# Designed miniproteins, single chains, continued (2), part 104

Each design is a single chain, and the fold is of that chain. pLDDT is the mean over its residues in the fold that is shown.

## One batch from the design tools (miniprotein)

Design m7858
Fold by ESMFold2-Fast:
Order: sequence, then C-alpha cells, then structure tokens
Structure m7858 (fold): chain A 81 residues (1-81)
Amino acid sequence: MIEEAQRRAREAIRRAGLGELEPLVAERIAEIVEASKTDPSRAAALAAALAIWLIGEGIDLGKEEEARKAALEILRLVEEI
C-alpha cells in the first residue's frame, strides 16, 4: 500500500530532522513501490539511489548520522514490500 509506505518513510525522515525532504522522499517511495510489483531489481536500484541521495543531503545539512539511520530504515521498509 503506497500511502502506508509513504507515511512510514516520512516519519523516518522527520525523526532524522530532515522534514524538508519529506515530499521528495514520498514521491521516490511511490516509484519504488510501483517498480516492486514488476521489477524487484529496479525497485532495489531505486531504493539504493534514494539511500545514497539521503546520505548526501544529510552530509550537506550536517546530519550525516541521522540521514544514514533514515536511509537504513527506508531500505528495510522497501524489503517489507
């Protein structure tokens, strides 16, 4: 369910203090969920790209550890889909 996955991802981003990124993360999660229905490899690649991007944004914002934690939570969320 896309809405539930987006909600959990937004909560992870918010806990990391990266709330300004919530809309972009929600959009990426919807893309990953749709891809997971037909192409698990593409879904995994999109999830990895999102995780790398989040860590990069966290470094720029001085929140590298929080971003890494959020990225890991999102990767686990994608594995449950």
Scores: mean pLDDT 82

Design m7859
Fold by ESMFold2-Fast:
Structure m7859 (fold): chain A 58 residues (1-58)
Amino acid sequence: MEVRREINKARELKKKVKSPEAQAEIDRLIDEANRAPTPEEGVELARKAIDKAKEASK
């Protein structure tokens, strides 16, 4: 459940990102989070996607 919530946050924040390069990196991190072998890794990857989206939307 936690991984899905963080991934959903990343997807929402990505909508505010205008850079196609940043969008591609965020998508890659979301995909890696979904495929992570442990929930802990999934949360970390999703958090990186969120951070990237926040930085890229400024």
Scores: mean pLDDT 80

Design m7860
Fold by ESMFold2-Fast:
Structure m7860 (fold): chain A 75 residues (1-75)
Amino acid sequence: MDELIELLEEIKKKSTDPEVQELVDRAIRMLREARELGLPKDALKALVQGIVDELERYLSPEDVEKVREAAEKEL
């Protein structure tokens, strides 16, 4: 989870689009809260998939692929 969050923070820093920054920040918060609440692994996977699907329209294909890879590696 830490690698995925770090990657999302890097994407936020590179982005000049306030909408992308807000979406990424929201995603990071949701992931941190889900982990603290101890959500089941399948629920975490569904949450991550939803985040990736939402960000896919705003991020480059390369960044989307990196997010998917980090998510699969940590879940």
Scores: mean pLDDT 77

Design m7861
Fold by ESMFold2-Fast:
Structure m7861 (fold): chain A 102 residues (1-102)
Amino acid sequence: DPERKRRLEETRQRMLENKPSLIDLLKDVEEKSLEELFKEMKEAKENNDQARLTRAISSILLNILKGRLTPEEIEKAIKLLEELNVPQEIIDVFRLELEERK
């Protein structure tokens, strides 16, 4: 569906552009390993900290966009997002990025 793909690309752009303070936080978190980012997501979910969860998710997405993650690592990220009941729109963005890299 070309319209769905365009909507997911627009959602990806909004996650990176429409919150400048979030982008600055993502730069700080980008130095963390994938395992550290997974730990941050789990701890944020347990503490009901949506801001921390969003930062960790956006940092993983930024790492994907920079080509720093393998397809297998992206699949692990998607599985964790599903386990944490992250909104389907965010999961769909990660799935689109995985499809483009397979």
Scores: mean pLDDT 75

Design m7862
Fold by ESMFold2-Fast:
Structure m7862 (fold): chain A 80 residues (1-80)
Amino acid sequence: MEEENEKKLKIMQEISDLSREIAKLHTKLYEEDEEKGKKAWEILERVNALSREAMSSDLEEMEKILEEVKKLLKEVKELL
């Protein structure tokens, strides 16, 4: 279905956008505090693993992955 494919693409785009935001925060944190930067890198690695999982997942699994990526973004923001 075209509609289901569109929903999957939108979720993948949102995961990509969130991953990019986490990568930017990692760079800032690493320049200011090496230990915080290392923690942000560990979070970014988890996001990259989840992004790969999402590529082979059904729509319900992708929605769960998106929620987990959103939680990881909150964790990295708490390091600021």
Scores: mean pLDDT 83

Design m7863
Fold by ESMFold2-Fast:
Structure m7863 (fold): chain A 73 residues (1-73)
Amino acid sequence: SLREELRRLVLEEAELTARIMLLREKIREAERRGDAEEVARLREELARLEEELARLAEEEARLLEELRAELAA
């Protein structure tokens, strides 16, 4: 159902957000060490996770619109 899909997306977004927060901490640690290569690598990984989160957020917005349409009918 749309509600079950929405619940799954919200959980996936929460898990991905936690991973992004951890990765940002790793970037800060690498920056403190002056490890420019590691910072670059971690920033590429961060960009990838942020793209995935944006994709999930777009799916959530679409499902919410579909759910609103069903509830308004």
Scores: mean pLDDT 86

Design m7865
Fold by ESMFold2-Fast:
Structure m7865 (fold): chain A 94 residues (1-94)
Amino acid sequence: MSIEELKKKAIEILKKLVERVTDPQLKAMLEYAIKKLEKTDISNIEELKKVINFLQALVDTLRARADQLTPEQRELVDELKKIIDEIKKYIDSL
């Protein structure tokens, strides 16, 4: 999967999480992540690193609150983590 495809998939997962999450703080964090990622220039490695670090922190927060998530939401978080790990591998390969 290309870096552009990984970015699109991450945005799709985040949008699905926003629709399903009822906690206002988590919803705001997810909406911020979507806006940040949409504006991220994937050719700017430093900008890409910053957004990936934010997404990683967001995944850690969601996993810490897994008891507040449905099984479907937990699966979406796991999918997002896989995409983050693939983007990190891409960055590390540069």
Scores: mean pLDDT 83

Design m7866
Fold by ESMFold2-Fast:
Structure m7866 (fold): chain A 68 residues (1-68)
Amino acid sequence: MAREAAQAIINAANAGAPSIEVELSDGTVLKVSGSNPAGVAGAAIRVIGDDPEKVTVKAGDKVYEFES
């Protein structure tokens, strides 16, 4: 679900993750620094706008998978 994936991106940045990687079902990969608020917001907005069938969010050793 796009909203849950977007929230995971924001939560990872707030938890101090140095890098966040977002993988979409179409093979798109977004990489953003957790210390870059504009980049974090952009990744979250992109996920919501694209409303993909699957999103994988990777932050450090944590991997979150979201499916519609």
Scores: mean pLDDT 79

Design m7867
Fold by ESMFold2-Fast:
Structure m7867 (fold): chain A 94 residues (1-94)
Amino acid sequence: SDSQLYQRYSQLMPQDVWQQFLDSLDDNGLISRDTAVQIISRFLQQHYGLSSSQATQIATDSVNQVDTDGDGLLSRGEFFRALDLAVDQAYRSL
């Protein structure tokens, strides 16, 4: 569930990356696609040692898979689903 993904990643993400995520949420709890890609890319680089280009490509593909409403914004649930997809892909690329 989205709440289980939130609990998992709140503990796994470095403090600076987690704070960037929190600071990037608007008053409705939404995050932009571009900011979501940047945060996920940073996490993949720091946690899995991926190159900037590889991390950005994986983050972009994952965000595009979950943002189906076309407004350029992700809910918290969509963000953590994108992050989970990106982590799965990063693990398979190692």
Scores: mean pLDDT 81

Design m7868
Fold by ESMFold2-Fast:
Structure m7868 (fold): chain A 60 residues (1-60)
Amino acid sequence: MKLSEEEFEKLLKVAELYRQGKTVDEIAKELGISKEEVQEFLDRLAEYLPEIEEYRKKKK
């Protein structure tokens, strides 16, 4: 599924919080979204990992 700009920004926030070792529950509370929505973003991380990696490499 094609991500909107808003969805991509949320995906990056979910990725960062997950990298920090936060649970699905904690991420949902921090972002004000449902746990199911967090799980959907985590599933999408697997699809968008190459794009996220490229974004990180260019950020200096």
Scores: mean pLDDT 72

Design m7869
Fold by ESMFold2-Fast:
Structure m7869 (fold): chain A 66 residues (1-66)
Amino acid sequence: MADEVVNEAAIEAYRLAKEAGLSQDEANRVAIHAARVAQEALDNGYSPEEAREKALEEARKLIDEL
């Protein structure tokens, strides 16, 4: 389901942020951003796999900016 992909992207993004040494608040912001990107990709007709990959790419980019 689309909700599963969004949730998986958020959880994985949170883990990546924590592994990068970010605070819980920063990791939560990264997770929320990843969830939004995944949902937007799904709404635009991308596959669940593509939506997850786009969300994680954007999460990594945001982590690099923090």
Scores: mean pLDDT 83

Design m7870
Fold by ESMFold2-Fast:
Structure m7870 (fold): chain A 67 residues (1-67)
Amino acid sequence: MSEEEFDREVLVALGEIYVGLGNIDEKKGDYKGAAESYRKAAEFYRQAGDTELSDEMEKKAEELEKK
């Protein structure tokens, strides 16, 4: 079987974890930390093939970096 560094389910779970971290940082007013977490989530969602969630997370990160 072809081995992958992470399977899709693991990549999605990692994305969800980083979205949660971004939400926590955003609620604390740490917009830079939140943006970094959302960008990390975007990377995992893109690797999982979920381009819509990836693009959404990238947009959130960009908006937070402008604050």
Scores: mean pLDDT 80

Design m7871
Fold by ESMFold2-Fast:
Structure m7871 (fold): chain A 85 residues (1-85)
Amino acid sequence: MSPTTRRILEAAARLIREKGEENTTVREIAEAAGVSVGTIYSHFPSKQALFDAAREYLIEREIETSEDEDVRALLRGVLEAVKKS
C-alpha cells in the first residue's frame, strides 16, 4: 500500500467513525488526507470502492485492537467477504 493510499484510508476511517458514512463525502476525505479529489479517484474507481476499502481498513484496525479471539475470527471472516465483493 502506498503512503498516499494509507493517508486516504486513515482519513476516511476517521470521518466514518466521527459522523458515519452518510455524512462523509469524498471531498472531506480528500481535504483530511491532504490530497485532491482527482487523486482519490486515481486510486479508487468510485466512491463505493473508496468506502469498501475504508470498511476493510476499519475492520483491520478493529482486529488489531480486539483482544477477543472469537471477535477477531469473526472480523477476519467479514474482511475476506468484503475483499471478494
Scores: mean pLDDT 77

Design m7872
Fold by ESMFold2-Fast:
Structure m7872 (fold): chain A 78 residues (1-78)
Amino acid sequence: EEVYKNFYPSEFNAETLQLAKAVKDGYLVFRLVDGKLVYQGSFATLEEAKELASQFSGTVYILKVKDGLIEEVIKIEN
């Protein structure tokens, strides 16, 4: 598990930024498929996000969102 703070990774696109603004506070889960982030869902808690992430194979990203901004990116390799 790698945790990144206070930056926006180049692999995240404009649609991801719009999703963060829409959710305002919470956790966004994405799968990395063929070099693209595929949105899986939004959750109120990190535990729910990690539970879903554990069901996928490969690379999963969990984005912590606060006030519509991405504060942390958690990379999980399954």
Scores: mean pLDDT 77

Design m7873
Fold by ESMFold2-Fast:
Order: sequence, then structure tokens, then C-alpha cells
Structure m7873 (fold): chain A 76 residues (1-76)
Amino acid sequence: MIEEHVKEIEEAIEKGDYVSALAETFGLATTIADSEDPEAAIKELEELAKKSKNKELAELLRLAARIAKGLIAVEE
């Protein structure tokens, strides 16, 4: 679930654990790419990034969206 991954990324950032924050970001990207509607999930993630008050969180959410786009681009 997108919301749970976003929460874990935010908690990792708050703790200063950027290794875990990056790991959760990659986990979010793969979860989105493997979802029933990856395109809709990517759009939802990009909107969450725009609304985020935390700049670091917003950047990691955008990174997850870009990774997910790359993952689905290899499948037609």
C-alpha cells in the first residue's frame, strides 16, 4: 500500500536513517510497478509529492515515481 510505504519513508527521514529511507523508496517503486494499475499509482504518488510539506520526502516520492516508470517501461 502506497500510504504505508510513504509513512515508513517519512519516519526514516525523521530518524536521520537515509539508508532505510532509500530502501523504502525502492520498495515503494517496485510495489507500484507490480500493482494492478501502475500508471494510476504513479500519478497518485506524484500528487502526494506535490502536496508534501517535507522537501526530502517529496524528492524521495518523485524518485520512487521515476523508478516505477522505468520498471514498467520494459514491459509492453
Scores: mean pLDDT 79

Design m7874
Fold by ESMFold2-Fast:
Structure m7874 (fold): chain A 62 residues (1-62)
Amino acid sequence: SKEEILAEIRELLRKRGVSEETIERVLEVLSQLSEDTQRAVLENMKASDVVVEAAVAEARKA
């Protein structure tokens, strides 16, 4: 479900030391995407630190 995917992304970002404020901004953006796209983002974040850093940088601009 979307809720399970977003919960897993939240936990991953917490382990990376991302602030709760930034995590909520990232999750807000990702909640607008389809479940399939959310799954792809999660898998890419697990595979690459660059994807995590890019998502955090975009969320901080918002």
Scores: mean pLDDT 78

Design m7875
Fold by ESMFold2-Fast:
Structure m7875 (fold): chain A 73 residues (1-73)
Amino acid sequence: MSPEELELEVRLALLQMRVAIERKIAEKEGDEELLRKVEEAERLLREAERALEAGDLERAQELLERAEELLKE
């Protein structure tokens, strides 16, 4: 595993954890807007995981950046 691959795998794991926490908050508070953002982020993270499994580091990075931007607020 390269340092770049490891960095992306760590970023994916941290974002997956963040998204899981945000989902619980959205469900508890009935925040439909936050839930929608969480669902989109979950989709992006699943695609990023598939890209990493395929060795497509560039695509994985782009998908992780999109998920991070979506959750920036």
Scores: mean pLDDT 84

Design m7876
Fold by ESMFold2-Fast:
Structure m7876 (fold): chain A 87 residues (1-87)
Amino acid sequence: MRTEEERERFWEEVDEALALMQAVIETPHRVRVERVSEDEYLARVEWDPAATARIKRDGSVEWSVPLAALPAPPADEPLFTNRHLLA
């Protein structure tokens, strides 16, 4: 199994990658994170399910689309993210 130090570093890297994804999108409250495996997480954009990022234990982040092609959030659609989970 991974060491406790490696697990702590993994969680820090996941938090950093999530913060990066949220900053790029400019609407952090519309991002969902799902665990795919022991060492991988999948971050999804709620308004476009095709726009995803894989966050791995080594801190690498793989976008399903280029960052420049990431879809902008719809201005007139309601927010679907639970504020209590993000606060």
Scores: mean pLDDT 58

Design m7877
Fold by ESMFold2-Fast:
Structure m7877 (fold): chain A 64 residues (1-64)
Amino acid sequence: SAAAEADRLETQADKYEKEGKLVQAANLYSRAALHYLEAGDRERAAEMGRKAVELHQKYKELQA
C-alpha cells in the first residue's frame, strides 16, 4: 500500500540522515511525503516535506 511504502521510505531516510547522507535522506523524505499524500495522510506528508526542506537547507549551509 502507499502507506506501507511511505513508512519504508521514512525509515530508510532516517537511517541516511543518521549517516550524514543529507541529500539522499531529503530525497527519500520527499518520496515518503508523496506516498503519504496518496494514502490520504496529509499531516504526515507535510512533516516529511518539512524534513526534506530542512535537510536540503542544512546541506547548503555545510557547503558554504
Scores: mean pLDDT 87

Design m7878
Fold by ESMFold2-Fast:
Structure m7878 (fold): chain A 68 residues (1-68)
Amino acid sequence: SEEAERLAREGGRHLREGRYEEALELFKKALEIDPNNLEARIGLRELREVLEELGRHDLAEEVRKILA
């Protein structure tokens, strides 16, 4: 889906800008449209690693549950 791809790209942009909550919501929306969207799943794995490094464990756990 082009819309899912767009949302995943926007999520990646927010992630690079340090806007982690917004990145998470965009990746979640992408997966609601296309559960197999590779870019959103990769972005969520990257987001989880960044959040763990920053000690944002509650948010990292939310990401982990989405990827389960």
Scores: mean pLDDT 89

Design m7879
Fold by ESMFold2-Fast:
Structure m7879 (fold): chain A 55 residues (1-55)
Amino acid sequence: MSAEQQEQIERAKAGAEKLLAEGKISEETYREALELLDQGKLEEAQRLILRAILE
């Protein structure tokens, strides 16, 4: 994984934590997003989060 991708993943994790704290996503969505990010699936994680907040 490139340094740039690593930084994007860290930013996505921080964003997901913030959304969870604000009640904009569920704990289930947060957990699933974290698992995708741990696998390096940045686009899938971002799409999952976006779908959840756009309900």
Scores: mean pLDDT 79

Design m7880
Fold by ESMFold2-Fast:
Structure m7880 (fold): chain A 68 residues (1-68)
Amino acid sequence: MPSAEEIIEETLKRVEELLKQGKYEEALQVIGEAFGRLRALLDEAEFQRAVDELLARVEEIVKKIKEE
């Protein structure tokens, strides 16, 4: 099974590709799938930290793409 860090990195790469293609709905689906995978792998406290990290990094990607 992939680690939480691997799930986050894989999700961020896929989200960036989808956002660059204008596929916002697919990007949201990928984020939702990652939340499910993280929840299955982690306890409540670890899950909250992983979600916070993933969302913060997604926000940074969105800002970079919108300014391009």
Scores: mean pLDDT 80

Design m7881
Fold by ESMFold2-Fast:
Formats: structure tokens, C-alpha cells, sequence
Structure m7881 (fold): chain A 62 residues (1-62)
């Protein structure tokens, strides 16, 4: 779906920023991106938790 593809782009961009040491920019990409998708609060919280888990893992691997 369009929403799933947008979430994948947000994830990939944010992970690339984390790997580049641009943590503040990565968080902004996640927050701004998710806010643009029109998700319910429950859906947003779930996706946000998953993305932040992935960003944390990427930061520890970089």
C-alpha cells in the first residue's frame, strides 16, 4: 500500500541518517513522516515504537 511504502522510505532514510551520525535529523524524519501519513494515534504509536527500535539497533551497529 502507499502508506506501507511511505513507512519503508521513512525507515530507510532515518536509518541512513543514524548511520551517518545525524541522530537529530533521523528523529525529525520519523516524526514529520509519520505525522504526514494520517495514521490513528494507536497505529502511529505502534509504527513509532518499531522504527525507534530499528534506529537504536542501527546506532549501536554504526
Amino acid sequence: SEVEEKIRRIRDEAIALVKAGKYTEALKVVNDGLDSLGLTPEQRARVERELFRELDAAAKAA
Scores: mean pLDDT 84

Design m7882
Fold by ESMFold2-Fast:
Structure m7882 (fold): chain A 66 residues (1-66)
Amino acid sequence: GEALKKELLAEAKKLREKAAKLRAEAAALRAAHPDDPKARLEAEFLEGMAALLEGVAAWLEKKAAE
């Protein structure tokens, strides 16, 4: 059981790191192009992708705790 728990937590960590990078890219787009509707839409898409990855990571962390 312990090996599987470690694998789930390791995958969750990787997904959270990917989500953090997407959020950083979104923040950079918003800062560089504050009045550009296209940049805002792209930033919102990146933030949405980050939220999905964070959701999967949270599910993996919950399964590891069970």
Scores: mean pLDDT 91

Design m7883
Fold by ESMFold2-Fast:
Structure m7883 (fold): chain A 86 residues (1-86)
Amino acid sequence: IPAEPREVGARRIAELLEEAIEAIKAKDERKAAVLLTAAQLVAMADEAPEEIKELIKKAAEAFDAGDYEKAIEYLEKALELAREEE
């Protein structure tokens, strides 16, 4: 199974987004905050498309504002785009 550094980064972004969505749904605020920060850092380091980076930033802003529904919506959209881009 070929796992190049870039491919590993892309898979990690999708995994982090999925885990962040689950953490928010589980109301694990600390875990969600850590996963959101990790997703932002990995997306920036791996040169993810701007749309994905902006959606993750909006999700983090909504989460910080306590708007968990909007945070989940932005993360689900970012995850959809990340899976389409690979």
Scores: mean pLDDT 76

Design m7884
Fold by ESMFold2-Fast:
Structure m7884 (fold): chain A 74 residues (1-74)
Amino acid sequence: ADKLVEEASKALEAGDYEKALKLAEEALKIDPENPRAWAALAQAYAGLGDMEKAREYYEKALKLAEELGDEAVE
């Protein structure tokens, strides 16, 4: 799961939002409670222009990060 999140992050840096989306979705299939995977999914949707989905998934990432004590989405 963490490796897929790392690869999604690299795809986001490269501007490959479609690849980042697929990698984040694969990470979530393995670990649906991974806040970094939800944050990567949100960023991919933002890059694709879907701001409503970006907000929804980023809020989910923040909530999970708060529950787990993970500051990674800040």
Scores: mean pLDDT 78

Design m7885
Fold by ESMFold2-Fast:
Structure m7885 (fold): chain A 98 residues (1-98)
Amino acid sequence: ATLAEGGQLYQQGKYEEALEILEEVIKKEPSALIYYQLGVVYAALGKYDEAIEYLEKALKLEPDNSVIWLQLGEVYKAMGKDELAQEYVEKAEELMRK
């Protein structure tokens, strides 16, 4: 199982299969990128609590990664938490200017 295989399954809309592959990969080589991909797939499945959990794990490893802040903002927006979503997007924009 590889990160590339998980990404291909995600592109095909096979989100549950993408999760199985990414969960295998994270056990052997945990990284911010794999935590981020898990968060993206969970968000696509509408599983926002799990998406936030994995995105926060990615953010703990890479706190200055604007892409992770943007993705958290998108998840909070999808949950109807517009004010919180705006705070995350603003933080991402601040980091992109540095």
Scores: mean pLDDT 83

Design m7886
Fold by ESMFold2-Fast:
Structure m7886 (fold): chain A 56 residues (1-56)
Amino acid sequence: MEELIERVKELAEKYGLPKEVMDELINYAKELAKHVDPETALDRVEFEIEIKKKLL
């Protein structure tokens, strides 16, 4: 879990996302990790970032 959270933070920083969006993505990743592998959760988070980046 800790490693997943750090990877999500690094992705959010890389894409220049605001702190509020980073916190939402961390919570999303934590919820996903209850049901899927950490790598799958990270892929889902990256997809969510791409969608938000297109809208912002």
Scores: mean pLDDT 78

Design m7887
Fold by ESMFold2-Fast:
Structure m7887 (fold): chain A 75 residues (1-75)
Amino acid sequence: EEKLLQIDSLEGALEDALAAGDKEAAAKSYLLLGKTYAELGDIEKALEYYEKAIELAPEESEIAKEARENKEKLE
């Protein structure tokens, strides 16, 4: 399934970013994981990942903005 492959890839990218201390890359991976789980209908996980993306992304960044917009859409 294409979504499962995307999740596996994003989880790997997230692990690499966190190991490297790259908060922006980690935030981007969290945002994409949130989007993927939202598409799968797992709203609880999607919201959790969007919150993580907002926390790690630079304030007023495109990543933070997009994560907030997507989170509001699911509420």
Scores: mean pLDDT 80

Design m7889
Fold by ESMFold2-Fast:
Structure m7889 (fold): chain A 58 residues (1-58)
Amino acid sequence: SEKRLKIRKALNELNPEVITEEDIKEIAKKTGLSVSTVRKYIKVGDTVEEAIKRILEK
């Protein structure tokens, strides 16, 4: 989906070692999605690899 593509692109641009609450807010800002929407696809404490795996799970 387009939302997943936008989130994945933002994740790759930020490339944090571990996803923090501030990273989720920045992804929401970059993608124009709500923080709640971003949290459906990724979670605080995930690595970028874990977050991408979660997004690919549908």
Scores: mean pLDDT 80

Design m7890
Fold by ESMFold2-Fast:
Structure m7890 (fold): chain A 70 residues (1-70)
Amino acid sequence: DVEKAIKLLEEGVKLYKEGKEEEAIKKFAEGIRLLVENGKMDELQKLLREAHEQGVPGELLRKAAVLALS
């Protein structure tokens, strides 16, 4: 469900900007997992780039991806 994944990634960005890094990682991981499970790899790449452009560090997004795929 791409719409649900978009909302999860938006929540992750908001939580990161509020200084809630651990909660942000969990929300990003949920969204990443949902996109991977549905084979939406192009959408995943786009949304991760958009999060990074909004100021989320690549290292945080990497941690979320590892958590999503564990």
Scores: mean pLDDT 85

Design m7891
Fold by ESMFold2-Fast:
Structure m7891 (fold): chain A 70 residues (1-70)
Amino acid sequence: RLEEAARLFIKAAESFLQGKTDEARRLVEEAARLLSEYQGAPVDADFMYESILADPEGALANLRAALEAL
């Protein structure tokens, strides 16, 4: 579900900020998979992971705002 995917992306960003890059990548892949199933269209896990790498704090803020809007 959408909330579950959002929570996994949030946890991925948090894991990355903690230096747990392997866990962060794994969580992004799971979140992208769930979101793909929810939307019925493939979601690019690499793009989502790159977003966390470029701006982990901004990604976290955006994901939390999206979850609050649900």
Scores: mean pLDDT 77

Design m7892
Fold by ESMFold2-Fast:
Structure m7892 (fold): chain A 67 residues (1-67)
Amino acid sequence: SAEELREEAEELLERARELEEEARRLREEAAKEEDPEKKKKLELEAEILEGVAALLRGVANWLLSKI
């Protein structure tokens, strides 16, 4: 149903927001990191989480486009 698709989309958007917040914290940690290799690892982890969040937002928007 349209309501079920909306609920699924809302759950995906909530998960995307949680991942975006985690990525932001990793970016803040990377900014404070003096070891260039550790900094790169934190930045890469943040980039991965941001990518996953973007995919979840894309799926949520696609679901909403079907109602």
Scores: mean pLDDT 90

Design m7893
Fold by ESMFold2-Fast:
Structure m7893 (fold): chain A 57 residues (1-57)
Amino acid sequence: SDEELDRLLEEMTRLKRELLRDPDNQEIKARYTEVRNEILELMKEQGASQDALDAAG
């Protein structure tokens, strides 16, 4: 659902902000990658354009 995508996007934004403060934190990097991959899969399932997928990945 769109709610799940919005939640993941908000989490990704938070993790990105945390990475700017602590760029060597491997736990945050791993979580960021996980959330990004979940977003990409949801976007693919929703028929997202190639441009949108390229921008996300």
Scores: mean pLDDT 76

Design m7894
Fold by ESMFold2-Fast:
Structure m7894 (fold): chain A 69 residues (1-69)
Amino acid sequence: ENDAQAYHDKGVELAAQGRLEEAIEYYQKAIELDPNYAKSYENLGEVLFALGRYDEAKEYFAKAKELAP
Protein backbone atom coordinates (compact mmCIF):
# COMPACT_ATOMS: atom_id res chain seq x y z
CA GLU A 1 0.00 0.00 0.00
CA ASN A 2 2.67 2.55 1.07
CA ASP A 3 5.74 1.01 -0.58
CA ALA A 4 6.64 4.26 -2.39
CA GLN A 5 6.33 6.19 0.90
CA ALA A 6 8.50 3.61 2.72
CA TYR A 7 11.30 3.96 0.13
CA HIS A 8 10.94 7.75 0.23
CA ASP A 9 11.20 7.78 4.05
CA LYS A 10 14.35 5.62 3.91
CA GLY A 11 15.82 8.06 1.37
CA VAL A 12 15.12 10.96 3.76
CA GLU A 13 16.87 9.08 6.60
CA LEU A 14 19.92 8.33 4.42
CA ALA A 15 20.14 11.94 3.17
CA ALA A 16 20.03 13.20 6.78
CA GLN A 17 23.05 10.95 7.48
CA GLY A 18 24.91 12.44 4.47
CA ARG A 19 24.56 9.18 2.53
CA LEU A 20 23.41 11.06 -0.56
CA GLU A 21 24.15 8.43 -3.24
CA GLU A 22 22.14 5.81 -1.30
CA ALA A 23 19.34 8.36 -0.75
CA ILE A 24 19.15 8.82 -4.55
CA GLU A 25 18.65 5.06 -5.01
CA TYR A 26 15.74 4.99 -2.54
CA TYR A 27 14.05 8.08 -4.03
CA GLN A 28 14.35 6.46 -7.48
CA LYS A 29 12.70 3.29 -6.10
CA ALA A 30 9.85 5.41 -4.71
CA ILE A 31 9.34 7.10 -8.10
CA GLU A 32 9.43 3.69 -9.85
CA LEU A 33 6.58 2.49 -7.58
CA ASP A 34 4.60 5.76 -7.75
CA PRO A 35 5.57 8.03 -10.68
CA ASN A 36 3.28 10.75 -9.25
CA TYR A 37 5.00 10.91 -5.84
CA ALA A 38 6.01 14.59 -6.04
CA LYS A 39 7.95 14.60 -2.75
CA SER A 40 10.45 12.02 -4.02
CA TYR A 41 11.13 14.09 -7.17
CA GLU A 42 11.66 17.18 -4.99
CA ASN A 43 14.00 15.40 -2.55
CA LEU A 44 15.89 13.69 -5.39
CA GLY A 45 16.44 17.16 -6.89
CA GLU A 46 17.74 18.43 -3.53
CA VAL A 47 20.31 15.62 -3.10
CA LEU A 48 21.44 15.88 -6.75
CA PHE A 49 21.93 19.64 -6.23
CA ALA A 50 23.97 18.92 -3.07
CA LEU A 51 26.18 16.57 -5.16
CA GLY A 52 26.73 19.28 -7.82
CA ARG A 53 24.56 17.53 -10.42
CA TYR A 54 22.67 20.73 -11.21
CA ASP A 55 21.23 19.80 -14.62
CA GLU A 56 19.69 16.58 -13.27
CA ALA A 57 18.46 18.42 -10.16
CA LYS A 58 16.65 21.02 -12.30
CA GLU A 59 14.83 18.27 -14.24
CA TYR A 60 13.57 16.60 -11.04
CA PHE A 61 12.48 19.94 -9.53
CA ALA A 62 10.52 20.64 -12.74
CA LYS A 63 8.78 17.23 -12.49
CA ALA A 64 7.94 17.85 -8.81
CA LYS A 65 6.40 21.23 -9.72
CA GLU A 66 4.23 19.59 -12.42
CA LEU A 67 2.89 17.07 -9.86
CA ALA A 68 2.39 19.54 -6.97
CA PRO A 69 1.05 22.99 -7.92
Scores: mean pLDDT 84

Design m7895
Fold by ESMFold2-Fast:
Structure m7895 (fold): chain A 70 residues (1-70)
Amino acid sequence: DKLLEEFREALEKGDVVSAQSLAREAVTNSDDPEKTFERIRELVEESKLSEEDKKKILEAAEEALKEKKK
């Protein structure tokens, strides 16, 4: 999946803003948003980012998941 690949690259570069945007897009455009969210969570937990940056990215993904369920 191109969006998840771009998301992984943003995580590796420490580009938190791009990672937040890509996480939201991946969840919103997913046929299985809950599965996509779990994959994002795994990638974030495996990343070397600060706990604050991890939280920001996960909160963006959670917001997209909540919006998708409406």
Scores: mean pLDDT 82

